# Designed miniproteins, single chains, continued (4), part 100

Each design is a single chain, and the fold is of that chain. pLDDT is the mean over its residues in the fold that is shown.

## One batch from the design tools (miniprotein)

Design m15480
Fold by ESMFold2-Fast:
Structure m15480 (fold): chain A 87 residues (1-87)
Amino acid sequence: KKEIIEDVENFTNYVVKLLLDAGKEEAAEKVKEQGKKLIELIENDASVEEIIEQLRKMVEIAKPSLSEEEQKLLEKALKELEEELLK
């Protein structure tokens, strides 16, 4: 549980940083709110499947504000996190 929260916090911070570096402050705030809701779900014993679904929603919020290169980096980071969560 603690490791999952840490992984989600790190991923959320990574996405927020990508958006802020791209000058997309509004999208960064939406991602922060999504990450906060996801942590609350984990604290309430959400399933790994639910966590992955919410992470995918976070990525969908971020993608329209990012370049194709940044979108590929984000999709790779999401896939790596999904694999870690399924261990």
Scores: mean pLDDT 83

Design m15481
Fold by ESMFold2-Fast:
Structure m15481 (fold): chain A 100 residues (1-100)
Amino acid sequence: KDEQIGKELQKAREHLQKGLEAAKKAGIKEAVEALERALKHLQLAVDALNQGNYQEAIRHLERALKHAKEGAKKAKDVPEAYEAAKKAAEHLKRARELLE
């Protein structure tokens, strides 16, 4: 279970980083800000998991998911950033479901 959660979080981080880089290259400031917030909350969720605090991890994953979805919406006109943010949101949802 922890191994699967770790894999989903790693994939979410990879896709958020890819989306952030694409959004920065395209100059979409609102998408950049949303994806940076998603990465921050993803890191806070990982830190909470390492401390055994599953409730805090779930809260941070929900915030990361919200920001990843906003990033995708703001990056809709940049396919690379949009697709990466959307994939990140899917992996964040799976990680959260595994923590229920």
Scores: mean pLDDT 89

Design m15482
Fold by ESMFold2-Fast:
Structure m15482 (fold): chain A 80 residues (1-80)
Amino acid sequence: VSPDDGAKAVAGVTSAREAGASLEKAIESAREAGAKESQVEAMEGLAKASEELQEKAIKAVEEGNYEKAAEYVEEAMKKV
């Protein structure tokens, strides 16, 4: 696996996860501030993608792949 792919995957997971929790608040705040509909739609898509990634991590935990899930979370937190 190339470092670029690995770094982008981790950044994507971190961004999606943080965006999922923070984006829901940001979307509400942005809507109240009168943000453009196109921007709100993009943020909503990011929040959904974050939830999908989170569900995949939860499934890995349910399958007993705690090490894989923990490794992604740890690496994501380290790059924040």
Scores: mean pLDDT 57

Design m15483
Fold by ESMFold2-Fast:
Structure m15483 (fold): chain A 107 residues (1-107)
Amino acid sequence: MKLTEEEIKKRLEEIGPEEALRQLSYDLVVEALKYGPEAARERLGPEVIAFLKHLGLTEEQAREVADRLFERAQELAEKIKKGEMSLDEAVDELTRFLLEEVERAKA
């Protein structure tokens, strides 16, 4: 679901970054499953960039990480379609990937 800048900030403060990123990962995987990769990028791109910027990334770093997230979400969506993993497993995997990419960008 689309969140405002205020809702993103509030969610990060209330539930912490790990749970907020898990919810974002869920939305990314579900949009990729339902609408495909291009529609997911169009619908959630601004929200993903806003989340990453709130985690301390620059706009350039946020765009690069977002591109890799959408590619990974598509790969995971394809594995779900093939019966190779569950939605929960895909969300866990994307959340781990997202946390690793954020740490790498900050280094």
Scores: mean pLDDT 78

Design m15484
Fold by ESMFold2-Fast:
Structure m15484 (fold): chain A 108 residues (1-108)
Amino acid sequence: SHMEELKRLARKLIDLAKKIGNEAAAWAVASTLNDPRIDPKLLRAALEVVITYLEGKDPVPLAVELIKKYNLDPEEFAKLVRDLVGTVVSARKGIQLEKEILEAVKKL
């Protein structure tokens, strides 16, 4: 089910945040994942992209695919990805990925 998949992705990101960052990063990620103001489709897509990035794979093609598939606002999506990556890795890496996603969307 879509809800079970969202919960699975959320747990995977929290575990990655603990490994790559620390327990404070994992707590901050968990707080974002429990924010009821974030659309579930947007959240699920952002989780898939951030996990792909944290696993050392190129997340940009997946980001473009999910933005198109779910008709997401590219700026809102890229900002959420930036904030999650910024929490786990660094603000600089989050900002870089946001720019790469927005540039890729603009070229389509």
Scores: mean pLDDT 86

Design m15485
Fold by ESMFold2-Fast:
Structure m15485 (fold): chain A 100 residues (1-100)
Amino acid sequence: MKLEKPKFELPKEIQEILEKAAEEIRKKENVPEYFLNEAVTLVKLELQKNKVKSISLEEAIEKLREEIRKIREEFERKWEEIEKSTQEIIEERRARRAAL
């Protein structure tokens, strides 16, 4: 409907701290870029909703780690469900082909 730019009305200082926290996690942890970027977006939304004016680097790192953990667990669960469903389809197709 509307071409609305994603607006984060967070102070620039908070955005810079989140970017630094993301870089620290990227350096220390083998996290897929997608999970890290999603976690940053979710933390930005949380801080904006709660009208947070300041955050420490350590708090930002902790919040990002928590969101990454949740995203990773959800993704792994969804992937296992997809793999199981795909395997069932493959097995049905093999059984059908063997019956021909």
Scores: mean pLDDT 73

Design m15486
Fold by ESMFold2-Fast:
Formats: structure tokens, C-alpha cells, sequence
Structure m15486 (fold): chain A 68 residues (1-68)
């Protein structure tokens, strides 16, 4: 599974309220795409703080960094 697919799954998990799965998917994406680390770490922090909208925006930014 690509890092982008993991992050899309993480966004879906956040929307469904499954934060444990969302964090797991983001951590897996971190291993595949370290160039997006800063945004992925901010997304995890936002999830832990309960800020869903901010978390999704950081995940979208991470996807932009990973895309060719």
C-alpha cells in the first residue's frame, strides 16, 4: 500500500471517529514517506487534541508533499 493510500485511509478513519486506526495509518505513512514527517507529526498531534479539521488539513498537505 502506498503512503498516499495510507493517508487517504487515515482521513476516512478520522471522519468515522476511529482515531486509533487513523494514528496507526499515519505512523505507517511516516515510515514510507519521511519527507512529509513534519506535517504527519502535526496531524497526529491534532488528532490527539481532538481537532479533526486541522488533522485532515495537515494530512492533505502531507499528500501534496508526497505527490510527484
Amino acid sequence: MSAIELLKNAIKAIEEGDYKTAILQVKRALELAPEAKEYLEKAIDSIRQGNKDEAIEYLKKAIEVIEK
Scores: mean pLDDT 85

Design m15487
Fold by ESMFold2-Fast:
Structure m15487 (fold): chain A 74 residues (1-74)
Amino acid sequence: MEERAQRRLDIAKEAILQAAKEAGVELTSIKVEVVDGRLTVTVTFADDTSDEQITRFNRLAGERIRAGLAALDA
């Protein structure tokens, strides 16, 4: 795997875990892939996760991923 692709995956995973912690969200599955240069994230939430928590998580995860990827000299 290319160093840059691995860095993107690491940044996305870290952002997702931080966002989940901050939003109080439990993730039962996390899948992060780079396909044709596009970062694809698929997550599954625990059954007791509220819509408000999901909305907060999505906002925080998106912001953190964007910030992390912007730091890459790509």
Scores: mean pLDDT 77

Design m15488
Fold by ESMFold2-Fast:
Structure m15488 (fold): chain A 68 residues (1-68)
Amino acid sequence: SLKDEIDRYMEKLREAAKQAIDNKDSKALNKIGELQDEFVKMLEANAPDEELKEKIKKIEKELEKIMK
Protein backbone atom coordinates (compact mmCIF):
# COMPACT_ATOMS: atom_id res chain seq x y z
CA SER A 1 0.00 0.00 0.00
CA LEU A 2 1.02 3.66 -0.33
CA LYS A 3 1.10 3.95 3.47
CA ASP A 4 3.59 1.06 3.65
CA GLU A 5 5.77 2.71 0.98
CA ILE A 6 5.68 6.03 2.85
CA ASP A 7 6.50 4.33 6.18
CA ARG A 8 9.42 2.47 4.57
CA TYR A 9 10.88 5.60 2.97
CA MET A 10 10.44 7.68 6.13
CA GLU A 11 12.43 4.98 7.93
CA LYS A 12 15.19 5.22 5.28
CA LEU A 13 15.30 9.00 5.79
CA ARG A 14 15.66 8.47 9.56
CA GLU A 15 18.46 5.93 9.00
CA ALA A 16 20.30 8.31 6.64
CA ALA A 17 19.96 11.17 9.15
CA LYS A 18 21.35 8.95 11.94
CA GLN A 19 24.35 8.01 9.78
CA ALA A 20 24.99 11.68 8.98
CA ILE A 21 24.83 12.56 12.70
CA ASP A 22 27.16 9.66 13.61
CA ASN A 23 29.62 10.84 10.91
CA LYS A 24 29.26 14.51 11.98
CA ASP A 25 28.37 15.32 8.37
CA SER A 26 26.41 18.59 8.64
CA LYS A 27 26.10 18.99 4.84
CA ALA A 28 24.53 15.53 4.45
CA LEU A 29 22.22 16.10 7.42
CA ASN A 30 21.06 19.45 6.00
CA LYS A 31 20.35 17.92 2.56
CA ILE A 32 18.44 15.01 4.14
CA GLY A 33 16.34 17.56 6.04
CA GLU A 34 15.58 19.41 2.80
CA LEU A 35 14.44 16.17 1.13
CA GLN A 36 12.22 15.34 4.12
CA ASP A 37 10.69 18.86 4.10
CA GLU A 38 9.90 18.59 0.36
CA PHE A 39 8.14 15.26 0.90
CA VAL A 40 6.19 16.51 3.94
CA LYS A 41 4.99 19.53 1.91
CA MET A 42 3.63 17.16 -0.75
CA LEU A 43 1.80 15.16 1.93
CA GLU A 44 0.33 18.36 3.42
CA ALA A 45 -0.82 19.45 -0.06
CA ASN A 46 -2.60 16.07 -0.53
CA ALA A 47 -0.58 15.30 -3.65
CA PRO A 48 -1.86 12.35 -5.77
CA ASP A 49 -0.54 8.87 -4.86
CA GLU A 50 1.38 8.62 -8.15
CA GLU A 51 3.20 11.93 -7.53
CA LEU A 52 4.08 10.82 -3.99
CA LYS A 53 5.49 7.52 -5.31
CA GLU A 54 7.56 9.34 -7.95
CA LYS A 55 8.90 11.78 -5.31
CA ILE A 56 9.85 8.87 -3.03
CA LYS A 57 11.87 7.30 -5.88
CA LYS A 58 13.66 10.62 -6.52
CA ILE A 59 14.43 11.02 -2.80
CA GLU A 60 15.90 7.48 -2.72
CA LYS A 61 18.25 8.35 -5.61
CA GLU A 62 19.32 11.59 -3.90
CA LEU A 63 19.96 9.72 -0.62
CA GLU A 64 22.24 7.29 -2.47
CA LYS A 65 24.27 10.25 -3.81
CA ILE A 66 24.50 11.89 -0.36
CA MET A 67 25.49 8.70 1.49
CA LYS A 68 28.33 7.79 -0.89
Scores: mean pLDDT 80

Design m15489
Fold by ESMFold2-Fast:
Parts: sequence; structure tokens; C-alpha cells
Structure m15489 (fold): chain A 76 residues (1-76)
Amino acid sequence: SYLPVSVRVSGAASEEELRAIAREFNGTIEELPDGSYWITFFVPEGEEEARLAELRARLAALGSEILSEPVVAQPS
């Protein structure tokens, strides 16, 4: 099963680069009124920590960061 994972990220990186990361993770990106972004992507159950670690590394390389605890939906 796949779980949706959502994170809020800082707007310090370029929008183009953040959109590229969202695309790489087969996810979506939404700009928030405060200049931060929601990125939502789908992860195989049990791989959430590994995929979040990859996302953190990619964001850190751009000078961006995860601003909120990840939201993971429970499997049905």
C-alpha cells in the first residue's frame, strides 16, 4: 500500500527547483500565502522515513527546510 505524506517547506529555494523536486518524488506542490509550500507525495508503506530523508537532503542542498512535522495518512 502507498501512504500520502505531506510536508511544509520554506520558500528560500526557487519555486522552479521546488517544483522539480516535487515532480521527482511523483508528488504535488502548493504555494501558501506566507511564501512557504506544501509538498505531498506517495510512499510505499514502511518507506516513509527513507523518502523523507531523501527529501530533507534535496531541500538542504537548496537552502530550504521542512518547517512542520510530516503528515502521514493511516492505511485503510
Scores: mean pLDDT 76

Design m15490
Fold by ESMFold2-Fast:
Structure m15490 (fold): chain A 65 residues (1-65)
Amino acid sequence: MSEEEVLAFARELADRIDRELTRKYLAGEITPEQARELHRQRLIDELMRRTGLSREEAEKVLEKL
């Protein structure tokens, strides 16, 4: 997977996670602070699992989003 492909995948994944967490926030299930932390953690974990990136590489992808 190229860097451009990883970034495109990460953006799509970030949007899906954000949509799910926004729904939970609006339902009163989580706070904005919890939503932000969960978004970051889930995005890193999912990127590592699906792309084979290391945690450090996944964190660098997030910085480019």
Scores: mean pLDDT 81

Design m15491
Fold by ESMFold2-Fast:
Structure m15491 (fold): chain A 65 residues (1-65)
Amino acid sequence: MDEKKKEILEKAKEELSKVAPGDAAAVAQVYKDAEEEARKAGLSEEEIKEVLREIEKMGIRQLNA
């Protein structure tokens, strides 16, 4: 469970690092892809919220870079 959450977060971090500064649409796509991956992995709704919260924090930093 935790291992899968870590995998999804690392993938999202790598995808966000490739996003152009200020590209909100690309950040939103990373968020959406991570949510779908977490649901397919069988994570609970609470676990999905935790993952998405971390990705949102990373995306905000990317948008402000």
Scores: mean pLDDT 76

Design m15492
Fold by ESMFold2-Fast:
Structure m15492 (fold): chain A 92 residues (1-92)
Amino acid sequence: SMRDEEIAQKLLDILERKLEPEEMLEALEEIARYLTKEAVKLAYEKILKEAEKKYGVDVSEYRDEIEERAEELAANREAIAARAKAALEKAL
């Protein structure tokens, strides 16, 4: 869905941007509510397409791995928020 694509883009922006700890925590908490397998899968597919375009490699063999990793990350969405909290505590 469009929502899954939007969440996938926000997840990529959060992971790739150097955010202040408090901003990172707020962004991850918002995303955690909507982090689905589909959104995570779309984020990984975007990363692979960029790698394919930039490095000229065939990434088709990694599609099954994308599915597995998307399921693992979606299941661990609460751990992402916990990691952000730990980072904030270290900054204090």
Scores: mean pLDDT 62

Design m15493
Fold by ESMFold2-Fast:
Structure m15493 (fold): chain A 68 residues (1-68)
Amino acid sequence: SSTLEEAKKELEEIAREKMEENPNDPFLALQQIVLELQKLIQEKKFSKEEASELYDFLIKTVEELVKE
């Protein structure tokens, strides 16, 4: 859905921002990203399947950012 695609783009922006803010503390960056994802899931009322897809997308996004 368009809302899920918008959520993925927002999550990518959040991941980049939190990693940039915490270059020497990747654990803190990850904690902040996960909290924002949990808020997004609750606010948009995503299904379990959509939430799972967002978590998978987050893992992939973080892996790609770490390789950059």
Scores: mean pLDDT 83

Design m15494
Fold by ESMFold2-Fast:
Structure m15494 (fold): chain A 63 residues (1-63)
Amino acid sequence: MAEEKIKKAEELAEKMLRDGVASQEDLDELGELISEVHDKMSDEKIERLASARARALDALAAA
């Protein structure tokens, strides 16, 4: 279960980076996934996913 959530979070982050756009729903989902599995990930992975989410949020706010 945790492994599947980590994979989902990675896929969402990659989609956000690839497409350059994110809905508020996708941003909320990624944030929730990171929160749910933070203790199952390395600090580096958490930072990478959180950074991708923050960039997408900034892009949405700038639009």
Scores: mean pLDDT 78

Design m15495
Fold by ESMFold2-Fast:
Structure m15495 (fold): chain A 96 residues (1-96)
Amino acid sequence: DKLKELIEKAKKAKTPFELMDIVSEALRLGLSKEEIDKILEIGYENIKKRVEQFIDRLAKEKGLSEEERQALLDKRNARIEKFYENIKKLIDKSLS
């Protein structure tokens, strides 16, 4: 099952670039928009959780204030969100 394989890859994706490669593979395999959207959502949620965990560890290691931690997390999340929206637009354009 190719969908299950790509979902498993999305769960292990460390960066938005890895997620883009997985989505590109799904498009080449002719998966439906619904299946591709599911892969994208799973990967996006996983990457956001990993970033949050990384920022929490970094904040503890560097002795950052809660305000500094939140500012860093917000900045990283904004970049990930822009990348996610760009991937969504690419999917929509590719399937139109």
Scores: mean pLDDT 85

Design m15496
Fold by ESMFold2-Fast:
Formats: structure tokens, C-alpha cells, sequence
Structure m15496 (fold): chain A 80 residues (1-80)
């Protein structure tokens, strides 16, 4: 069940990134949704935003960013 929810969040992030041309617009929406659903704590959300900003600065593609977030959402939800 939660794996499907995470995939919906990732697809929604991809759509927002494609529509806006700004990776952070999708990332901020996805992380906010994950906090609201209990996938992330607020502290984990802050840490992930910092990691994503670093990846963007290092030239990571939208696909690399979305794959990183998918893996982190799955990892962090399993710990709860």
C-alpha cells in the first residue's frame, strides 16, 4: 500500500518539475505530502531538502533526484 502512495508522490513531483521547470517546486510538494502522510518527520524533511539542494547544485538530473527521493521515502517509512 505505502509503496503505491510513494509512487504517486514521485509521479506528482515529476509532473510539477516538468510543468514548472524548477526541481524544487516538485520536491517541496512531495516532501510536504510525505510529512502529511507520516512517511517523513519534519526533521527528516529538512534533512532531505538540504540533500536535494546539494544534488541540484552538483548538476543532478530530475530523474536522479526523483529516484533518490523514492529510495529515501521507502527507507524512512520502513523504519516506522
Amino acid sequence: MMEKVIEYIVEAMRSLIDASGDPMVGVEMGIRTAVGLGILTPKEAEELKAEIKKLIEEGASSDEILDFLREKFLELVEKK
Scores: mean pLDDT 82

Design m15497
Fold by ESMFold2-Fast:
Structure m15497 (fold): chain A 66 residues (1-66)
Amino acid sequence: MLSKEELLELGEQKGALAAILAGQGKEEEARRYLDESVELYKKAGDDETAERARKEVERVMKEAGL
């Protein structure tokens, strides 16, 4: 079982990767990593950061024409 700190760190890494993939037009991969990021933040009890991560990646996707 991951600690809260490890969940938050992994969530941040997955969210950052989702944004990068979204910027590259890789919609399926970006959504997959975003879903993983959101689940990790929720497991850590940080629903606010989960929502923020989702909004940011969705914004990047829209800007990339996805």
Scores: mean pLDDT 83

Design m15498
Fold by ESMFold2-Fast:
Structure m15498 (fold): chain A 68 residues (1-68)
Amino acid sequence: GPLEQQLAEIKELAGALAAARVLEEVGPDAEVTVTLTDTSARAVGVLGDRRAEVELDISELVARLKAQ
């Protein structure tokens, strides 16, 4: 339903933001892995011996949407 679609869109946006932050830290050619959970989006980027990790907590936003 529309709630599930809104949750998916928010998770995708959070994942994209986490990935963008990792690319700023490591470089544009980094291999980025994004993991989405019910409460967070986590991105890990690796380029040679360089590594960065960013995690965004979306639990409050998810709770607010479910309360509507």
Scores: mean pLDDT 83

Design m15499
Fold by ESMFold2-Fast:
Structure m15499 (fold): chain A 93 residues (1-93)
Amino acid sequence: PRPFSVEAAKLGVEVLLKNHGLFGAYLILKNLDSPEFKALPPEEKYAVLETLLDWVEKNNDKRVAEMLREHLPSLDLTPEQRAELEARLDKIL
C-alpha cells in the first residue's frame, strides 16, 4: 500500500478534478467504495471528500453531490466530519 498524507490526498484529488473535471469526480466517487480508500485514516478520507465537495460547490454539480451523499454512510468518517459534509451537501441539494 502507498503511504498517504493529508496533503498528498488533497493534491491527488485537485489534480484529477483540474485535468479531468466531471470524469475525475466520477473516478473519485467510484474509488470511495474500494477497500483501499476505506482503510485510509479518517483525516485523509475527509481531505479527499472535502476537496471533491469544494469542486462540487464551485461547479454547482448536483448529480455528483447526490452520489457523494449516497456514499457517506459507508465511509466510516468521524461523526463531526460526516455532519459537516452532510450540511454542505444539503446547501447544494
Scores: mean pLDDT 78

Design m15500
Fold by ESMFold2-Fast:
Structure m15500 (fold): chain A 77 residues (1-77)
Amino acid sequence: MEKEEKDKKLFKEAGELVREAGRAAASVAAGTDPEGALARMREARKGLLKLGKESSPELGEKLNRAAREVDEGIALL
């Protein structure tokens, strides 16, 4: 029960980080504060990796995949 509640909370926090990375990517594409936006994307990636270490193996795999997608997004910008 507690472990499932923790994973649910971590998944919610991960969703916020993914949305933050998306907003930052849009800022880079628009030419609005590209250095600050790239820094925010990198911080979102670090957060996803940290949450992945704290989660179940199943959720951790999903969060590590999301972190890789953010890294790939940064490489394309």
Scores: mean pLDDT 80

Design m15501
Fold by ESMFold2-Fast:
Structure m15501 (fold): chain A 71 residues (1-71)
Amino acid sequence: DKKFIETILNQFKERVPNIPEELLKEIEEKVKAMLKKIKEAKKAGMSQEDISELLLKLLEEILQWFNEKLE
């Protein structure tokens, strides 16, 4: 979902206003990979509640990766 990806990228920009374009592209690809995992989990019959928990966990992993890249 394009709107969801835009929303997440805007949150990263608000946290780090001068974020490099290359890093934004890497974040976008990470978010796309996350959404792919969510689609596969949904296809496998995972509950909506479990999907929401998985989404939060994967987003937290992206944030941890991003913080490491800023070091």
Scores: mean pLDDT 79

Design m15502
Fold by ESMFold2-Fast:
Structure m15502 (fold): chain A 99 residues (1-99)
Amino acid sequence: SAQIGIANTENRKDSYEDKAKVEQAIELSKQGSEAYNAGNYEEALKLYQQATYIYLELDDYYGAATQLNNIGNVYKSQGNYEEALKYYQQALELRKKLL
């Protein structure tokens, strides 16, 4: 629920670019969930990974951890429990940085 304030015209571009990246990451995450629900697991992984990358660039560890957990769920649905556990562990490690 953080509203990015525009302090002055000099900082406006950076705030706008960050907002655009957040919107892109949200849309990619949504498309990933739609692909996952449709059984398109490879597309879901690709979309969630793209969203994870953007969240990490923004230092949004909560957003990134959520995407890593979603990637874990995709691998679990494919029966790849070893890969699922790796992604769940990465998500947990990012969440610990927020505490």
Scores: mean pLDDT 84

Design m15503
Fold by ESMFold2-Fast:
Structure m15503 (fold): chain A 85 residues (1-85)
Amino acid sequence: SPTAEQKEEVRKKLFEEIKEFFIEAGFEEEEAEELAKKIVEALENRDRKEAARLLLPALEKKKEKADEEEKKELEESIELLKEEI
C-alpha cells in the first residue's frame, strides 16, 4: 500500500498537471490553482461528475484557440466528459 508521503507526492503531481493544463487553456494562474484544487478533491472523493464539470470549461476554452485537428480531439474529449455528467 502507498505510504502517506507517496500519496501526497501523487496528489501534488496531479494538482500541478491540472493547474498547468488550465494555464495552457488560458486561465489566470490564481483561477487555475483554485480549479485544480477542486478537481483533485473531486477525484479523491471519486466524484467523476464534479471533476468532469470543473474540467469542461478548460477544454472549451482550449478549443477556441486550437487548430482544426486539435479542435476535433477536444470536441471528442468534451463529449466524453459530458457523458460523465
Scores: mean pLDDT 81

Design m15504
Fold by ESMFold2-Fast:
Structure m15504 (fold): chain A 75 residues (1-75)
Amino acid sequence: SVSEAFKQQMLEQARAELERVKEEYREVLDEKMRELIEEAEALLNKPNPSMRDLLEAQVNLGLVRLMYGVRRAFP
């Protein structure tokens, strides 16, 4: 169905974003950034992640990007 195809696309996008965030920030991760990444990974590794799980994973990854942006802007 269209809804299942959309959910699969969102899962693939979230997994791709997880891998980008892990690679991009690998050398600059603090403890909180690592916790957010681990939480996102746990959500995406569920046997059948809900749409809420996928959105929460994306929020966690967005927070990693935001935290680094703030740290870089206000050293």
Scores: mean pLDDT 88

Design m15505
Fold by ESMFold2-Fast:
Structure m15505 (fold): chain A 71 residues (1-71)
Amino acid sequence: LEEARERVRRAEEELRRAEREAEELIRRAKETGSPLEASSAGAVGLAMVTDAWVRLLQARRELEEALRRLE
């Protein structure tokens, strides 16, 4: 059970890192003044955040299953 909770905590940290990295990519792209680079950075950032969020959902499901086994 504690291992499942730690997986959720790590997934939450990964999501925060993905969000910060996405923000940095978008910020740098906007500084170039290119709409194409801004659009591309937005797409890459969205993919990174989506991937991290899917991992968090998987970790939460594992925690839910572990909790149900204790019932």
Scores: mean pLDDT 80

Design m15506
Fold by ESMFold2-Fast:
Structure m15506 (fold): chain A 63 residues (1-63)
Amino acid sequence: MGKLIGKPGGGARVELEDGTVIEGGAVQFNDYALVFGTDLKTGKPVAVLADAKTGEVLEVREI
């Protein structure tokens, strides 16, 4: 799916396997990181759920 780069609870960048980049803020909960950000190509708001330990992207959803 992709990789979370950055710190849960602060600024975050997500890079997806298709080359999509999402930047925004992140919060950590229950061993997960939730990123609320913007797709840099489309300008659309996106929520990303990632594993806080590995940075693996688990789910991506347009808001």
Scores: mean pLDDT 76

Design m15507
Fold by ESMFold2-Fast:
Structure m15507 (fold): chain A 64 residues (1-64)
Amino acid sequence: SFDEILASLVEQVRAVGASETDEDVINQRVGELVAQTLAQHPDLTPAQREELLRAVIRVLNESL
């Protein structure tokens, strides 16, 4: 489900923020995770893709 995809991506982003201190490395790894998630779920609506991106930005702002 979308909620499971969102929760999984958020958990992975939090794990990157917890393990990395270099902002450039964090941004690169998070970008790769987002790209991979979108590639694995091409059926996501534009609204769902925007919600994923907003959630990722929220987590990064909390972690960095």
Scores: mean pLDDT 81

Design m15508
Fold by ESMFold2-Fast:
Structure m15508 (fold): chain A 58 residues (1-58)
Amino acid sequence: SEEIEELFQRELDISMEIIGLAVKIALGTATPEEVKRFEELARESQEIARRRQELLAS
């Protein structure tokens, strides 16, 4: 479905931002705002995974 395709594209779009933020966190160079952004993206990734599972089960 189009919704599954959109969720997959969103996951791809956030993956690079997550990687960049993870590198900064590992190096100790991340700002508090970047740490919060990482946590927000991690939550969004979990929500996308859950929604994709629901759509695939339909």
Scores: mean pLDDT 83

Design m15509
Fold by ESMFold2-Fast:
Formats: C-alpha cells, sequence, structure tokens
Structure m15509 (fold): chain A 92 residues (1-92)
C-alpha cells in the first residue's frame, strides 16, 4: 500500500510500504512523465520519494503525477472520498 500527494509548490510525493525512498522517487518521476510533466526525482531517508515539477504545476497535476507513479510501481492507493491532494505539509 502507498500514499501519494501533490503540493502547490510543484512537488509530487509518494510513500510506498516496502520500497526505499529512492524507488518511490523513481515511481513519482515516471508518474510525472505519464502526466506530461518533467521533473527531478528526490528522496529522503524516511522511505519517501517524490519529484520536483516545473514551475507553475498545479496541485492537481502534481497529485495526478503521484497517483500515476503508484500505478507504475504496481501499487494502487484508494483515494479518500474528498478527492483532494494533501496540501503542502507543515514545515518543521
Amino acid sequence: MGTAGGSEKGSAGVHIDGLTGREAAQAAYEGAKKAGLSGTPVYNDGGSGGVRLPPGTSTEQAAKAAREGLKIAGVEVQPTPKDRASPAPPGP
């Protein structure tokens, strides 16, 4: 199972149980390409990975890229009934 989200700052992130952050970042990158976007894969030590998207990418486009990334990784996350991407997480 996994989690996917986008942000208003042009990021798409995924977290997939059993994958490394690097693998999750690769999935997000491929998802962005499927959504017609290009970007740079990024990941961290917490098992989360994502892709930095071009300036002007909407939150909906970023969330779509993350969702396509989960499908490419062979994981499908059930969206909440709200159909909303998680907004940018609070900064530390």
Scores: mean pLDDT 63

Design m15510
Fold by ESMFold2-Fast:
Structure m15510 (fold): chain A 86 residues (1-86)
Amino acid sequence: SSMKEEREQKEKEEQEWIKKMRALAAATPDPMRRRQIQVQIEFIEMYREKRRELERNGIVLDQQQRIAEYQAIMDQARAKVAAAEE
């Protein structure tokens, strides 16, 4: 179905984006800019994991709930990157 093809295409695009962003982070000598890129990567990975969890459990979030989840995931991504720094 077209919906399945769109989903598969989106997943491939997300994977390629993450791959490119990881390469960019590795090539970035500035620690602050590298951290910003790493936070974006962790955010997308955590968001994808949360999306899979919600789909598995049959949960559909409203707009307010989605905003709250995005904020929570962003805070988690920042904390994870900060904890990984020496």
Scores: mean pLDDT 83

Design m15511
Fold by ESMFold2-Fast:
Formats: sequence, structure tokens, C-alpha cells
Structure m15511 (fold): chain A 111 residues (1-111)
Amino acid sequence: MATMEDVLEAERRLGVTLRPEVRERVLAFLRETSPAELLGLLEYILSQPDPAAVIETRARALDEPWLVFALAAAAVYLYRQGLLSEAQLDRLIAAARRVLARPEFSERLLA
């Protein structure tokens, strides 16, 4: 089961600090979503020509900016479970970092 350490490791890899309420929402999402569903979503994102654009489009369509970070945290969680490779993790972290560089996401998520 996903833990707060998965969220904190994603913060370290992205070089960001989340608001406490955003950390809790991310952790809840990881616990509410099955590992198989998370893996399927992340593999779909990685199969696309621009993974960052897919992440941004999904977060904007749902009006859930925290989802950008949640996908990075999901990648850390699945990597730690042995379900995702280091190369896949690195690509997902890079994609999330590109989206989080936009002020409309960082202003809503970061401390």
C-alpha cells in the first residue's frame, strides 16, 4: 500500500515542497486507486509522443492540478514495488517537472 514516504520521495526527486493538504490528497489518491490502474495509466502516458502534454491536458480537463504531482508520486510508488523500471520512473519525473514549471500549477500546489 502507498505511504507518505512515496509522496516525500517524489518531492525530493522533483525538488519541490507541497502544501500539507496537497500531500494528503495525493496519498489518498494512491491508496484509493489500484496498483494495476495506476500502472495502466502511467504506461499509457509513457506511450504518447509528449507525456508532459498528456499529464497537463488530463489535470486541466479535471481541474485537478494536484494530479500532476500524484502521477509522479504514483511512479515512485510503483517503482518501489518493482512494477516500474528506473527509466520509466525518470521519464515520468521529467514529464511532471515540465508541467510543474508552469505558474498555474506551482502556485496551487507548492508551499
Scores: mean pLDDT 85

Design m15512
Fold by ESMFold2-Fast:
Structure m15512 (fold): chain A 51 residues (1-51)
Amino acid sequence: MVTGEAISPDEFVLTGPADEVRAAAAKLEALGWELVDYTDSDPARAVLRKP
């Protein structure tokens, strides 16, 4: 299960299993968000930023 948390007005963090985090990040990227960091750990972590 992927959890999401806003860390600033322009940044959002996804945490969870790597496959689910990548899928959720791809959906946000389709909406115009930019993937600025990805950590392939357990749990995986992705940081996305508003354009």
Scores: mean pLDDT 81

Design m15513
Fold by ESMFold2-Fast:
Formats: structure tokens, sequence, C-alpha cells
Structure m15513 (fold): chain A 82 residues (1-82)
């Protein structure tokens, strides 16, 4: 389950299991997009702190609407992790 793997990677980065799971489940993107995010977090843990639309495009997430959704989900993830 790619969403579960993404949630687990976020927990390893210091996010609460609840915030990580909500983030992963909120994403209405393809399994390949989730895999691209997971690979980016595993290759560079600082990626999450510097993420923007340009970096999402660089890892292969080219759909503008999906990039916006991911950025909004990340904003919510940081709010929930307080």
Amino acid sequence: NPKQQLANALVELGFSPEAAQEFAESLDVSASDIEALLNAFEENPAFLLTINAEKLEQIGITDVGKRKQIIEAIDKLFLLNK
C-alpha cells in the first residue's frame, strides 16, 4: 500500500502517526505520484522542508492540480504536527 509506506516514511521523519496517516489518506493522486514522493523523501529527508510546485514537477508530478493538492496537504500536515 503506497499510502501506508508514505505515512511510515513521514513518521520516521518525526511526524505523529495521526498527522502522517491523515496526510497520506488525503492525497487523491496516482500510486506512481505517491511512489515519487516516497522516493524523494527517502533520497533527501530535507525535501519535505523545501517542497514547492517546482520540486514536485522535477520528481515527475507534472499535473498542476495535483501539485496544488500535495502542497495544501503538506501545509495541513505541519499544522497537525504541532
Scores: mean pLDDT 79

Design m15514
Fold by ESMFold2-Fast:
Structure m15514 (fold): chain A 70 residues (1-70)
Amino acid sequence: APDAPEPERITPEAVENLRKAAESIGEVYGDEETLKNLLAAADAAQGRSAREVTRLVHRALNGEPIPAPP
């Protein structure tokens, strides 16, 4: 099946889903800085593990700097 329960690496489809989630969260919070940080985390997510992406999202929500993609 093309759908694994948990992908080992973030796919382009998962990145699009993360961007949509970031936009929804940004609308709820009304904070442009949080939205920008979440979008940066989503863009950096491709090719990373799910654990790394979870850490990036937590950092974005806490207002911590997002490390550059490799």
Scores: mean pLDDT 67

Design m15515
Fold by ESMFold2-Fast:
Structure m15515 (fold): chain A 88 residues (1-88)
Amino acid sequence: SLEEAKEIAQEKYGIPREVLDELKTEREIVLLMLLVELGVPVSEALELIRSGRAEERIEELLAELAEKTEGLPREVIEEEIKEARAAS
């Protein structure tokens, strides 16, 4: 639900409730969480959502991530993900 998506965004990503209350659909909250996960600042992510460019930017960032991880052993990628989670 929209409310559950807001709770996850606040708890997992530390996004302020006041920012989340600006968004009216579960889809917008999910796009915000994905952009933040990919390293986009909350203010920039909100502008992308409002302008309808969030999905385009997510696709660009995922393509860049795929290119950067090309040729890396699977074990190296898995270890980096584990370290990122442990630092949280």
Scores: mean pLDDT 74

